# Ledger of designs, part 49: designed miniproteins, single chains, continued (4)

Each design is a single chain, and the fold is of that chain. pLDDT is the mean over its residues in the fold that is shown.

## One batch from the design tools (miniprotein)

Design m13680
Fold by ESMFold2-Fast:
Structure m13680 (fold): chain A 120 residues (1-120)
Amino acid sequence: SIEEKIDKLEELFEQFALAVQNKDLEEAKKLLEEALKLLKEIVETASPEDALEILKKFIGDLKILALQTKDPEAQKALIEMYKEIIKLIEEFKKKNPEYSEELDKMIKDIEELIEEIEKK
């Protein structure tokens, strides 16, 4: 179910934080890749309205993760994930142009997260 996928996505972020704490950067990168794959599945299978609300919640979670991640290599992996999420949102926008204004705001929010990480 979509709810089970959201719960799994949150678990993957918790596992990512633990992997970074343990200096297991290979595992951390794999967990981000799994999280991105799961997010793509959620966006592709949910209704447009549900996908939009899930993306809004996920961007909130990403802000927290960005602030808590201090390892430079882990930060670089997060930036690459954020860039892939921007691409996902742009593809979603092409299919759902009625949400363009909200989706453009989401892209801007993620771009601001990338800038914040790069300044640290």
Scores: mean pLDDT 81

Design m13681
Fold by ESMFold2-Fast:
Structure m13681 (fold): chain A 80 residues (1-80)
Amino acid sequence: MELQKLIEETRERLRKAKSVEEVKAIIDELLEQVSKFKDERTREMAVAAALSEVGEILDADDAAKLQVHANKRWNEMRKA
């Protein structure tokens, strides 16, 4: 239930974003929020679900750039 609420809120914020930079900021906040979940599987599922919404909201080129950004941020958080 908590996971669904987080994804739904993130989806609404992504739809209101007007630039790739705003979407990156929203994704960074999402990654910080999912880091609070102790279950790694839950974190991965939340990130995957949110990134699927990006593909529907933005064109393929911008979605690809954001996927790369999210993967880099997720990897940095795991190393830190």
Scores: mean pLDDT 68

Design m13682
Fold by ESMFold2-Fast:
Structure m13682 (fold): chain A 70 residues (1-70)
Amino acid sequence: GSHMEEERRRRIEEARQRGKELAPKLKTPQDLVDFLRELADEARKRGYSDVEIQELIEAFLEAYEEARKA
């Protein structure tokens, strides 16, 4: 794969790891919503596109939900 694909996979994996780590800390729906807003804002400031931001949010939420089921 290209270097850009490797960077994309790393960002997605980091988002998943954050979802797992924060699952026990983000206990209320409001905490989750507030965190997702901050995550999106941070990613925009780093120059990520809306598509890339959506991918990070989805990866985070998937890992968050999986960790809560375990």
Scores: mean pLDDT 82

Design m13683
Fold by ESMFold2-Fast:
Structure m13683 (fold): chain A 110 residues (1-110)
Amino acid sequence: MSLEELLKEIIKVVREILKLLEELNADQSIIDEVKEIIKELEKILKDESLSDEEKYEKTLELLRRLNEILGEYLEKNPDLPDEVKKKLQELHQKLVELLNEMKRLVIEKK
């Protein structure tokens, strides 16, 4: 998978998280923050002036921010169904795996 394809998959997973949060009627502030992260990820994808390493580092920072937002959401909503918590954990794990593939690709450069 290319760096561009990995970043597109990351954006897709973050959009799935956004959809789930909207279905859960999460606070508009949380929805707006996740929408901004998606916008910033799309900007990274389209920015031809950024090196592969810079794209990786900026993506890592945005996903760390997303993890903080999701962590706070889960702590404030302890009564969420276990199936929802599991789905969020599965989506988080996919992001970790995609980010690790991105790191490998940037370090090994094909």
Scores: mean pLDDT 84

Design m13684
Fold by ESMFold2-Fast:
Structure m13684 (fold): chain A 107 residues (1-107)
Amino acid sequence: ASKKQYEEALKKVAEENPDIELEKVSDDVYELRFLDTGFRGTFDLSKKKFTFTSGNNSIKIIATIKDGKAEIEVEHPDTPEDKAMTEVILERLKRFIDELIKKIKEL
């Protein structure tokens, strides 16, 4: 999908999900705020890449969309608290990416 199709899909996902706030921060980058979890991330339209970090930068999640599939990379400390938080963030991110991929296929 083109950059324009990703941008249109992002806007549609945000329009249909009142718990997602979307803000354009540069020509290629959108900030996403998940109101249901309080998590924030950025989506790079040119790289098709979502990057999320926890507020203390202990947890980093990168999701890259290739050929309609998401490749997810996760970095977190080996504490029970960080593992539990990472699982919550990942579940929310996977829901968002699935909706985004669905919208791209509809365009």
Scores: mean pLDDT 78

Design m13685
Fold by ESMFold2-Fast:
Structure m13685 (fold): chain A 61 residues (1-61)
Amino acid sequence: AEEQARLEKLVKETREKIHKYAEEAGVDLKAPNLLKDGKPLSEEALQRAYEGLKKAIEDAK
């Protein structure tokens, strides 16, 4: 229960960071799928998604 709430908060924070980074880079980035079967991804999976999107934004500059 507590762990799921923590992951939901992490998903929201990760989405906000990606959105800010994309706006600063001037890139229109589609929202990533940060859920699997309606549940938040693991912390490691969220970190990988964030890093992958940062790289995609850098490549788009």
Scores: mean pLDDT 65

Design m13686
Fold by ESMFold2-Fast:
Structure m13686 (fold): chain A 97 residues (1-97)
Amino acid sequence: GSARTESAWTAPYKPGETVTVTVTLTIPAELGDAIASGVLLYRPAGSDEWRVAATKTSSQPVKAGETVTLTLTFTVPEDAEGEWQARGVGVATSLPA
């Protein structure tokens, strides 16, 4: 099984600016022990297309009912134009019994 959470951080970012997103995910008791993964997504303001900027996976399995925090960073390309948006997504994937 899997569980998902999302954070929204839509502040306008400029080219060369570093974005930091924190994803906090609580592992549901019914999922059991899980690997937690965070994904940092980015897009130009007004676009419907989210692109993957960074990924991070927990170094250890997270126990059922525990909370994990993953911090991801991304630097907006210097050749980017206009305003950019970012958000984080957390996913927990259950381990085999």
Scores: mean pLDDT 74

Design m13687
Fold by ESMFold2-Fast:
Structure m13687 (fold): chain A 96 residues (1-96)
Amino acid sequence: MDPEVFGKMVRAARDALGLSQRELAEILGVSQRTVSAYERGEVYPSPEVEAEILAIQLRAVGYSPEEIIRYLTEVLGVSEERAREIVRRVEEAAAK
């Protein structure tokens, strides 16, 4: 994916879920500076972090937690346990 387009999608998903850059950083297990770099298209995430960002993007556009788990497991080959953990963190951060 184009890093500039990816960065804009990360920001849009974060804004749609009402997350700060710090809250997104805590979900992804990275620094706030790293989230800022992703949003500017300066750095592309690792495959593991990319899967977590994709889960946030899918949640932001209205996919259910169950649909996101299915996508992560069936399309990206993520384990069901890992997919459920990713979705749990995203839902906890979105719940206000």
Scores: mean pLDDT 78

Design m13688
Fold by ESMFold2-Fast:
Structure m13688 (fold): chain A 100 residues (1-100)
Amino acid sequence: SKIDELEERVRKIAEKVGVPLIKIPDDATEGERVGRLFFQLDRIYEKLREEGKVTPEVEKAMEEFAEAYQRYLRGEVTLDEVLEAMEKAIEAFEKQVEEM
């Protein structure tokens, strides 16, 4: 599934950056998994920020993902829209870590 693909990509980024993996319960809903992956990416973002390595592309994509996630929690957008925003954030992080 799309979320399984995105979760695996986030795990690879976390490993590359050296950030501990957040445990996602096996019985977690797709919405709960998105929330856990958001917090995982936020921890990666904070680590890169502390190292002075955050690109404007990563910053913008993470802000857009955070906005989409908040709108999802308010029932204003679909899960698919949050997954699209998450994928863009993941792509920005993947590009950033390739350049490290």
Scores: mean pLDDT 85

Design m13689
Fold by ESMFold2-Fast:
Order: sequence, then structure tokens, then C-alpha cells
Structure m13689 (fold): chain A 92 residues (1-92)
Amino acid sequence: MSAEEGAREAREAALEAGRAEREGASAAVIAGLALRAIGAGLDAYLAAGDDEEAKERAARIAEEAAREAEKLGKMGGLAGRGAANAAAGKAA
């Protein structure tokens, strides 16, 4: 998987987490989507290896996704921010 593919998957999962919260989905469904977004961010970081520019691009994509997902629901924003931190190697 490429870093860009991981970042795209993180974006999709974060947007789904926000939408699921807005639609009243269960906490388990929302948590699963948030974990998927964070996992995809980590995959992007690992796929980038020593490519600092690829890591920065992946983190930026995930940060933009967090802003878009937060408009749908708070959990989408949190999922996207978690993915951005993972993509940047800041697994907090």
C-alpha cells in the first residue's frame, strides 16, 4: 500500500465516522470507523518509510479530512485527527 492510499482510506473512514454519528449509529460502529481511520493513518506512515515528504502529504490529507469530517460529527473530527497524528508518527 502507498502512503497516499493509506491517507485516502483514513479520509474515507473519518468521513464515515462523522456521518455515522450524525445518523445516530451505535458507539461500537462509530468506534470501529475511528479505529479504521487511525489504522489507515499508521499504514500511510509505515508505507512512507524514510520519505519525509510522503509523511507530510499523508498527514496533511488526514488533517483536511478531519476538518471535513468534523462538520458531519465530532467523532469524525476526532477520527481524522487521530489518523493525521498516526500518519505523522505522533501516535499519542
Scores: mean pLDDT 80

Design m13690
Fold by ESMFold2-Fast:
Structure m13690 (fold): chain A 98 residues (1-98)
Amino acid sequence: MAGARGAEEAARKAGEAARAAEAAGNWKGAMYAGAAAVGAATAAALAKKGKIEGKEGAELAAKAAENGAKAAKEAGDEAGAKGAEEAAEAGRRGAEEA
């Protein structure tokens, strides 16, 4: 359960970052954080359905968020990068606890 919860937490934090970027008028940041949220949510769904182990789901969510942070940083989007990095941290914690 911890791994799936870590992936869900990663999706939640990335989604919050996407909404914050959108509210600030930063549509690129919203796109990158949103992509991280979708990746993390997909990993969480797979883990919940028993298609992958909870730990693996959390690790995949962390990687999706890390990729989103890298893309946001390369695009000069500091808000999206920060949100995606927080999402990656949540995924890593979930993997460690699983």
Scores: mean pLDDT 73

Design m13691
Fold by ESMFold2-Fast:
Structure m13691 (fold): chain A 104 residues (1-104)
Amino acid sequence: SLDELRRRLAEAFQNGDRDGALKVAEELIKYARENPDIPKEVVTAAAGALLHAATRFDPATGTSTYESEKAKQAADLAYEALFSDGSVEEQIKRLEEALKLLRE
C-alpha cells in the first residue's frame, strides 16, 4: 500500500538507510506505473527516496555528498522529475533512469 511505502521511506530517512530508500523508490515507481491517475505525491515520494539513496550525510562534518558521478546524475534526474514541466509519464521515466544509475 502507499501508506506502507511512506512509512518505510520515513524509517529509511531516520536510519540513513540508503538501500532501504532505494527499494522503496523502486516500489513507488512501480506503483506510479500501475496507477497513472494517482496524485503527484507518489512521484514526489519516489524522487525523495532516490535523493536520499544518492546522497550520504556525514554527521562529523554536517555535510551531504554524492558517492559517485552516477549518484550526482541520479540526484539531478530526481530534481528534474520534481520541478520540470513534463507529463507524469516523463517524470516517471526520469525517476526510472535515476534508479538505474543508482543500481550500477
Scores: mean pLDDT 77

Design m13692
Fold by ESMFold2-Fast:
Structure m13692 (fold): chain A 66 residues (1-66)
Amino acid sequence: SDDEIIARERALARELRAAGRAPPLSPERRALLKSIGATLRAIGDEIDRELATGEAPKAVPLIEVE
């Protein structure tokens, strides 16, 4: 019956919570993590480019001598 299915789903939900399964992330936390992830990927892409070409990063964080 539907009641048996609901009881089983509630038991599974409790088991998953006990196993450390977190509730869905807030929209704000999700946006923050997406932003951090995008920044880290951009840095990774620049490192890969530098390794492939042997040229300095596009944006040098240190002052270059002219």
Scores: mean pLDDT 68

Design m13693
Fold by ESMFold2-Fast:
Structure m13693 (fold): chain A 76 residues (1-76)
Amino acid sequence: SMKREEDLKKAKEELEYFIKNLLKVGEKVDKNTLIDEFSKTLGVSKSIVSEALKELAKEGIIEIDEKNNTVTVKKS
């Protein structure tokens, strides 16, 4: 659906901007906190924010640690 595609694009762009401009390489952020904050701020579902994080991880920008519930910046 077009709404899902636009929401995913928006979430990905805003997360990438945040990671590249406001965080340092090697910095760790709580995954659930990041999902909750971006979902609320952007007005998109938490599942969309989670999918955007997975895409950024595939691109090597972040690493997601499901065991510790953390997102680590790999590329800035």
Scores: mean pLDDT 86

Design m13694
Fold by ESMFold2-Fast:
Structure m13694 (fold): chain A 81 residues (1-81)
Amino acid sequence: SSKELVEKARELVKEQIRLGSASPELTALGVGSALRTIGLLTEAMLKSGSKNVEDADKKGLEEAVRVGEEGLARVRAAAAG
């Protein structure tokens, strides 16, 4: 559901910020990646013109989740080496 996609995107944002807190170098990467995910999530929610999360652009929400997962993977890779 659209609600589940929003919840997934929010968790991906939180995790990117959490990992980014480990060092100054990771902070820039983690925050930048999280902001990209937030931007796509916000765009998908606003594009419908509705205040109801269930009316959000589902394809845009799926894209926000995809970008968030890719961003988290990059932050994890940077943290590992």
Scores: mean pLDDT 79

Design m13695
Fold by ESMFold2-Fast:
Structure m13695 (fold): chain A 77 residues (1-77)
Amino acid sequence: SKELKEAALVLGSAAEALKVHSSEETIKLLEEYRKNTKLSPLAEKAVDEAIELAKTHPKEEAAKLLEERAKKLLEEA
């Protein structure tokens, strides 16, 4: 449950970043966070997923998808 909550926090934080920053800026922030932070394997996967969604989707759509995934993980935690 703790690892699911950590992953959900990562996805939710990425979604909030996309609301305030450009996709390019958000991707750089996520890449630096992943490089400089010790994360559980599930949280690392969450960062990688957030980067992929930000690269492959318009910023508003990526934020929505990340919020939905974060909510589902919190329900499972």
Scores: mean pLDDT 84

Design m13696
Fold by ESMFold2-Fast:
Structure m13696 (fold): chain A 80 residues (1-80)
Amino acid sequence: SEKEELLKRIDELIERVKKSNLSEETKEALLKRLEKIKELLKSNSVDALLESMPGLYVTIKTDIDLLEGEIEALEEAEKR
């Protein structure tokens, strides 16, 4: 399902951030943002919302894509 795909991406990004060489402050900030999206996706009503609201999947996917790009850019900046 779309929800399962988005949850998988969030879990992969959470693990990526945890394993990164980023500062603890940066990790905490990124993990808080990722956990907020995960909480939304785990809500009891989100499955019905994803089916009934045009573009909600695209909106959440775009937010995840932007966070992934930000994490990648931060990791590149930390490379020696």
Scores: mean pLDDT 80

Design m13697
Fold by ESMFold2-Fast:
Structure m13697 (fold): chain A 85 residues (1-85)
Amino acid sequence: SDSEIVAEGARIAAQRVRQAGQADPKTAEEHQRVAETFEEAAKLAREGKLEEATKVLRERNGLPLESPEDLVRRARSTIELAEKS
């Protein structure tokens, strides 16, 4: 489902951001904030709240998302890239 795709994509994004923060202590606080926002979006997606997940990522992480459909498309891309790595 779209909710499962968004939840998985956001989970992968949060993991990558946390790994980047661990590599550079100077940016750790900002990476933690960004990762926590992806984790919140994953939780909202699991609850079927895709419009709220889209808003949270747009407003707090500055992602150029105009719709839940944009979020689903971005999440699918994130999953595909992770599976091929």
Scores: mean pLDDT 86

Design m13698
Fold by ESMFold2-Fast:
Structure m13698 (fold): chain A 93 residues (1-93)
Amino acid sequence: SDKELEELLEEAKKLPSSIIDARIKELKELLEETTDLETKAKIHVIIGTLYEKKKNYSKAAEAYEKAGKLYEKLKNYEKAIKAYEKAAELYEK
C-alpha cells in the first residue's frame, strides 16, 4: 500500500482546513491498527504534514520525530535524517 500512503501524503498537502481534524483522527485510528513499522512511519509523516497545514508546529514536529525514530529502527537512515531535520525546523517556528 505504498502507493495509497503516497496518495494520502499528496492529498494532505492540499486538504482544506475544514477536514484536516477528521483526517488526523482517521490516521491516528489507522496507527492503532498498524503493526508494520514502515507503514507507521509513513502515517506519522502524513499526520505531521496535516498539523503543519493547521500551523500546529509542535504537534507536527512531534509526528516527524516519531517517524524518524521508526525509520531508525528500520535502518532507513536517509528517511530518518529527513524526518528529524523537518522536526527541528518546526520546533524553531
Scores: mean pLDDT 88

Design m13699
Fold by ESMFold2-Fast:
Formats: structure tokens, C-alpha cells, sequence
Structure m13699 (fold): chain A 66 residues (1-66)
């Protein structure tokens, strides 16, 4: 199964760009952990669907809002 690795700081910054507060960021991380994601030394290790969700969040944060 493909596994993606993202610096936690990069994911948090992307969520903040999308307007997420600290509670929303925590909720998203809890969801990712429920999908099998793990935190290793400040790096979010996200398999399969969790990795795709993180990639989608990063892509959304890089795109200007409609």
C-alpha cells in the first residue's frame, strides 16, 4: 500500500490557510489517525486514503479560494 510522509508543520500550515482553528486541526488529525496515519518524529505517515486526504488538503491550500 502506498504510504506518504508529510512534515506535521506543513499539514498544520495548510489547514490554517484553509481557515481551520486549533480545534478543527485536531479533529482532522484525529480523523487521519483513525484512517491509519501515524506521527513519527514530527512527520505524519499517511497510508492509502489518509495520504490521499492529506494530499488533497495541501492542493486545496495551494489553490486560491473561489
Amino acid sequence: MPVERFPLSEVVDALRRLGADDEAIRAVLDMLFSLGARLEDGVLVAPGEAGRLVRGLLDAAASPPP
Scores: mean pLDDT 80

Design m13700
Fold by ESMFold2-Fast:
Structure m13700 (fold): chain A 69 residues (1-69)
Amino acid sequence: MEEEERKKKIENFKKELKQVADDYAARLAQSRAEGEKTDFKEAVQRMESAGREATERYKKLMEEIEKVK
């Protein structure tokens, strides 16, 4: 049942996309709170890294979703 496998893959991709977004938001909130108190430069660096990672991961997942349909 290849169709069932495709549905499972798409559903898993959607869950992973949500997880990427949630992880990114959580890291932004954490880095912002930390940076407000002690290390602004480190907080900015972590936020930039998180943003780049989330963007690349999101793009890759969207391409995989399109490939599977």
Scores: mean pLDDT 73

Design m13701
Fold by ESMFold2-Fast:
Structure m13701 (fold): chain A 101 residues (1-101)
Amino acid sequence: APSREEVARFIGETLRIIGLIIEIELNGASVELIRRLGEECEELVELAKKTGLLEDAIRVLELALETAKKVLEENKDNPELVAECERLIEKLEKLIEELEK
């Protein structure tokens, strides 16, 4: 069974990802925010592997993926942000596939 501390770190990382999604929804996306979202999702995957909270991590990654797809659709006039969202989408799809197998 995962330790109480490891579960608390997983919850903390989930809340950070949700906070970034809320910031993007309220204040708009930036290249920096999309990069940070990707970095936090990579840390969540590491914690999921240590805790066995794989299905919970997949749910959070699916929320981040939907956010990246929305940002891409809404910001087609910003090529740098589009490119960053495309990279994040590919990364998140690979991370989800990794946790499902």
Scores: mean pLDDT 89

Design m13702
Fold by ESMFold2-Fast:
Structure m13702 (fold): chain A 72 residues (1-72)
Amino acid sequence: MLLSGEESAKLNQEALKQGVEAGAEKAKELGLLAKKYAPEELLNITKEIGEKLRKIGDGIDEQIKTGVAVPA
């Protein structure tokens, strides 16, 4: 059984935050590589993915701080 809601939520959100942060970093790195080695359309796609991942990460970070999930 999971520990108290506060403790389990903290652990789960920490894991999600780290995963999303890693994804955002990879998307940023792919954007730089795409600029160097790929067509502009690929660069635009990686940029959009990076922005979306960053926003998701920001939302998770806010949830951790407020303890409440709000869409906006």
Scores: mean pLDDT 64

Design m13703
Fold by ESMFold2-Fast:
Structure m13703 (fold): chain A 66 residues (1-66)
Amino acid sequence: SLEELAEEIARHATPRALIELAEALKPLSGTEAGKAAEEALRHAQSGGDLERTRELLERMVELEKA
């Protein structure tokens, strides 16, 4: 499920895993969770800070559950 995938990736934030999550969340585009996933993907793809990427993923998980 999307929730399980997001939680797993929040613990093991890797660029490839983030891309897979973003793909799975495309149906949620325009939602808060979808926006957070998109931002995390952009950070990962641009070689951005991994700590920041992980924070964005954690926010996405919280938004999906809320």
Scores: mean pLDDT 63

Design m13704
Fold by ESMFold2-Fast:
Structure m13704 (fold): chain A 67 residues (1-67)
Amino acid sequence: SRAEVRAQLLALFDRDGDGTIGDADLAAINADPSLRALLDLDGDGRVTRADIEAFIERAAAGEVDLR
């Protein structure tokens, strides 16, 4: 379900499991080139919280092929 996909992706990005993507989570994602390439939707080399939230919602809606 959408909730299950959202929960899985949120757990990947939110290390403490509080349901919030904080500054430390953003710093860790931006330090990983593979995660930046996946989540950097505007191509400027920087991932914002909005990019991560948009990615999670699109994946949960089945709009992103994660294969």
Scores: mean pLDDT 68

Design m13705
Fold by ESMFold2-Fast:
Structure m13705 (fold): chain A 99 residues (1-99)
Amino acid sequence: SALETLTPEEREALARAQALVAEAIALAEAGEPWTRVAELFRRAAEELEPYRDNPYMRRARITLLGMAESMEVLAELADDPEKAEAEIRRIEEETLAKV
């Protein structure tokens, strides 16, 4: 398991990032603006930044940044859902290519 290769400090950073993601999901479910949700995903990615030399942590960080970018698109293109969907698909494809 990838988790078995993490140091205690890396596991603690991952736990903090996961807590921020859980908060982001709760805000989204409460109908808070996508910009607020995106901010929490960016903060989660920042928790993993010091550990980016670990391939697992680097991939997790890239995924969190891709999620933040997708939510920022939802905020910017709120009046154009078809364009938002196309742009999010592009972000998802680019994110997968980086991991």
Scores: mean pLDDT 88

Design m13706
Fold by ESMFold2-Fast:
Structure m13706 (fold): chain A 85 residues (1-85)
Amino acid sequence: SVLEEVEQLLAEMEKIKAEMKRALRTLSPEEAYRKAMELAKRMEQILQRIGSRLSELTPEQIKRLKEILEEIFKVLEEIVKRVNE
């Protein structure tokens, strides 16, 4: 149950990553920035839920979370760069 919930939260993080990458590719700089800010708020809520269950995460789940966050951060940097150009 808890393991399934963590997997679901990680899947939601993957969806946020995919949606942010789509925004970078398909939207205007201003629209992509607005979408990224909306997604960042959703991500914060998911991360809070993951954090409350930190003791239940496997090392592999923690590694996957770090990798997802790293990719999201890189996409966010590009979105911010585009809106400032």
Scores: mean pLDDT 86

Design m13707
Fold by ESMFold2-Fast:
Structure m13707 (fold): chain A 59 residues (1-59)
Amino acid sequence: SVASAAASLAAAIAAGDWDGAGTALSIMNEQAGVETARAAAEAAGGPEVAERLLRDAGY
Protein backbone atom coordinates (compact mmCIF):
# COMPACT_ATOMS: atom_id res chain seq x y z
CA SER A 1 0.00 0.00 0.00
CA VAL A 2 1.02 3.64 -0.38
CA ALA A 3 0.96 4.04 3.42
CA SER A 4 3.32 1.06 3.87
CA ALA A 5 5.69 2.44 1.22
CA ALA A 6 5.61 5.90 2.88
CA ALA A 7 6.40 4.34 6.29
CA SER A 8 9.29 2.35 4.76
CA LEU A 9 10.60 5.50 3.04
CA ALA A 10 10.53 7.51 6.30
CA ALA A 11 12.22 4.68 8.25
CA ALA A 12 14.95 4.28 5.59
CA ILE A 13 15.65 8.04 5.50
CA ALA A 14 15.83 8.16 9.33
CA ALA A 15 18.30 5.22 9.30
CA GLY A 16 20.45 6.69 6.48
CA ASP A 17 19.58 3.66 4.33
CA TRP A 18 19.64 5.32 0.91
CA ASP A 19 19.22 2.05 -1.01
CA GLY A 20 16.11 1.23 1.04
CA ALA A 21 14.85 4.80 0.62
CA GLY A 22 15.27 4.52 -3.16
CA THR A 23 13.35 1.24 -3.22
CA ALA A 24 10.48 2.68 -1.14
CA LEU A 25 10.39 5.82 -3.32
CA SER A 26 10.12 3.66 -6.47
CA ILE A 27 7.23 1.68 -4.95
CA MET A 28 5.45 4.94 -4.05
CA ASN A 29 6.00 6.32 -7.55
CA GLU A 30 4.57 3.11 -9.09
CA GLN A 31 1.50 3.18 -6.81
CA ALA A 32 0.74 6.92 -6.47
CA GLY A 33 2.95 8.85 -8.90
CA VAL A 34 6.12 10.91 -8.66
CA GLU A 35 4.54 13.95 -6.97
CA THR A 36 3.15 11.82 -4.11
CA ALA A 37 6.55 10.11 -3.77
CA ARG A 38 8.28 13.54 -3.73
CA ALA A 39 5.87 14.86 -1.08
CA ALA A 40 6.46 11.80 1.14
CA ALA A 41 10.26 12.12 0.85
CA GLU A 42 10.04 15.86 1.56
CA ALA A 43 7.85 15.24 4.63
CA ALA A 44 10.32 12.61 5.92
CA GLY A 45 13.68 14.27 5.13
CA GLY A 46 13.05 17.74 3.71
CA PRO A 47 13.22 19.12 0.16
CA GLU A 48 16.98 18.52 -0.26
CA VAL A 49 16.63 14.81 0.61
CA ALA A 50 13.61 14.54 -1.72
CA GLU A 51 15.57 16.12 -4.61
CA ARG A 52 18.55 13.81 -4.02
CA LEU A 53 16.41 10.66 -3.96
CA LEU A 54 14.48 11.67 -7.10
CA ARG A 55 17.68 12.60 -8.97
CA ASP A 56 19.35 9.30 -7.99
CA ALA A 57 16.22 7.46 -9.20
CA GLY A 58 16.44 9.26 -12.58
CA TYR A 59 13.69 11.88 -12.13
Scores: mean pLDDT 82

Design m13708
Fold by ESMFold2-Fast:
Structure m13708 (fold): chain A 89 residues (1-89)
Amino acid sequence: VEALVEQARRLLEEVAATLPEEAQKILRETMEKLLANLGDLEKIQEIVTETDKKLTKLAEERNDPELKKKAQDLLVRLYTLLQEAIAAS
């Protein structure tokens, strides 16, 4: 779990540095929620869906398709790390 948290944090820092502060805040909140709900796949899917909606809205309001793509890629990577951790447990 600690190794997964560290990997996710590093990934967030690396990608988030290229994103606006508002998007960084959304991703940090998502990360906290995902970690709090490990083992609850329904809740994890709900959190990812809500985050995708928030990031899509932000990108649309800013007219920034690159923001949406980078944020979505980060979410997919975070979700994959969580799925691998759950499958290994």
Scores: mean pLDDT 73

Design m13709
Fold by ESMFold2-Fast:
Structure m13709 (fold): chain A 93 residues (1-93)
Amino acid sequence: GRLEEIKKEILELAEELLELARSGDESQTPRMIGLALRMIGLALELQLIAPEEEKEEAEELFELVTRLILAALRGDLEEAEELLEELRELVAK
């Protein structure tokens, strides 16, 4: 359904964001910001449409997305990789 589609798109965008962060190419910063904004928008949509029993998971996903974006943008690749794995596990539920 729509929840699963949003989760999958967030994961795909997160993987692209991390690939750009790994490149170390500062010219990619505007593209990384664009991906980050799209991810935040999707995570907010997920919180809006999630049923009450899934609200806690939607909040957890929003927190993970925010932390991953900040880690990637500051070049903390170790933290970003760990957060991406946590995001994969959360999306697989």
Scores: mean pLDDT 86

Design m13710
Fold by ESMFold2-Fast:
Structure m13710 (fold): chain A 65 residues (1-65)
Amino acid sequence: SDEEIIKKIGEQLLKEGNFSNERVVELAKEFGLPEEKHELVVKAFVEAQKNFKKETFVEDIVENY
């Protein structure tokens, strides 16, 4: 599901400490998210970053997607 892919993206971003829009797109491609949805996950990631909390970051991306 898209939700499981988004969770993997968020977990990988936290593991790497690389919080760039470009890295989000690379991970979306790697984990098999369709190209049409890459902008949506980047927007969700940007919203999650506005009030960054490490403990809820992955779920915040999912909720904003």
Scores: mean pLDDT 85

Design m13711
Fold by ESMFold2-Fast:
Structure m13711 (fold): chain A 70 residues (1-70)
Amino acid sequence: MEDDYFDSLIKAIERGAEMIRDEDPEAAEQARKLVEYLKKNREILEKLRTSQDYDKAMEEAKKINEELKK
């Protein structure tokens, strides 16, 4: 179903974090932060996936990037 896409994306990121956890724990923690943001912003991401408003999509992407860097 539609939720399968986001679940697959989250699992892929978690898998990547596990693969690099021993080599780069800092990058693994950043990947975990990304997963948390995807989970918290799932509703926004679903709206962006179905929305034609690129202006809103770019605004949300910028906010997520700035939060991940803090």
Scores: mean pLDDT 68

Design m13712
Fold by ESMFold2-Fast:
Structure m13712 (fold): chain A 103 residues (1-103)
Amino acid sequence: EELKKKVEKLLRTAINIARAIKDLGERFGVEEIVRLADEAISLYEEALKNIDDPEKTLKILEKIRSVYEKIKALAEKHGLPQIVAAAETMIKIVDEAIKLVKE
């Protein structure tokens, strides 16, 4: 139960950061980053709904990790260091959530 609460807190924090990445993508006019951030938000919400299913949650977290790797690559291509840093932070948060779910 404490583990579940820790994962839930991480996922809710991650949704807020994903919204910030979306806002940055809109400000810099990179529509593909906006779309990927929306995809990440939807996947985090799906993970929260499935938090009692560790296998399903893990699969969703792996998909989220892939989305942030795509955001990072696009941000690097467009010379957007703030979004690169945010995506790297989000990859670390997702990796921590994956470790907690595997425990």
Scores: mean pLDDT 84

Design m13713
Fold by ESMFold2-Fast:
Structure m13713 (fold): chain A 84 residues (1-84)
Amino acid sequence: AAAQAQIDATIAAGNAAVKAHSERALEDYRRAQERIDQLKKEGATQEEIDAVKAELERSEREHVRAIIDTGDATDQAVAALQAA
């Protein structure tokens, strides 16, 4: 049987990794919004604004996948430790 401290450490590491991905996603969103606002102030075309939105959507999909994969890996690691 695994020691509770090792299970707790595994959960904490997984939570920290998920938090880091979530914080990066929020920063990407904030920077994209600032860029869109600046482009609007400069009279940029809708195509230029849409390009920034498309890049944000791609980045968001990557972060969501990384969060899901990290969660799944953490759950599997905890289950293995509990089974030991």
Scores: mean pLDDT 85

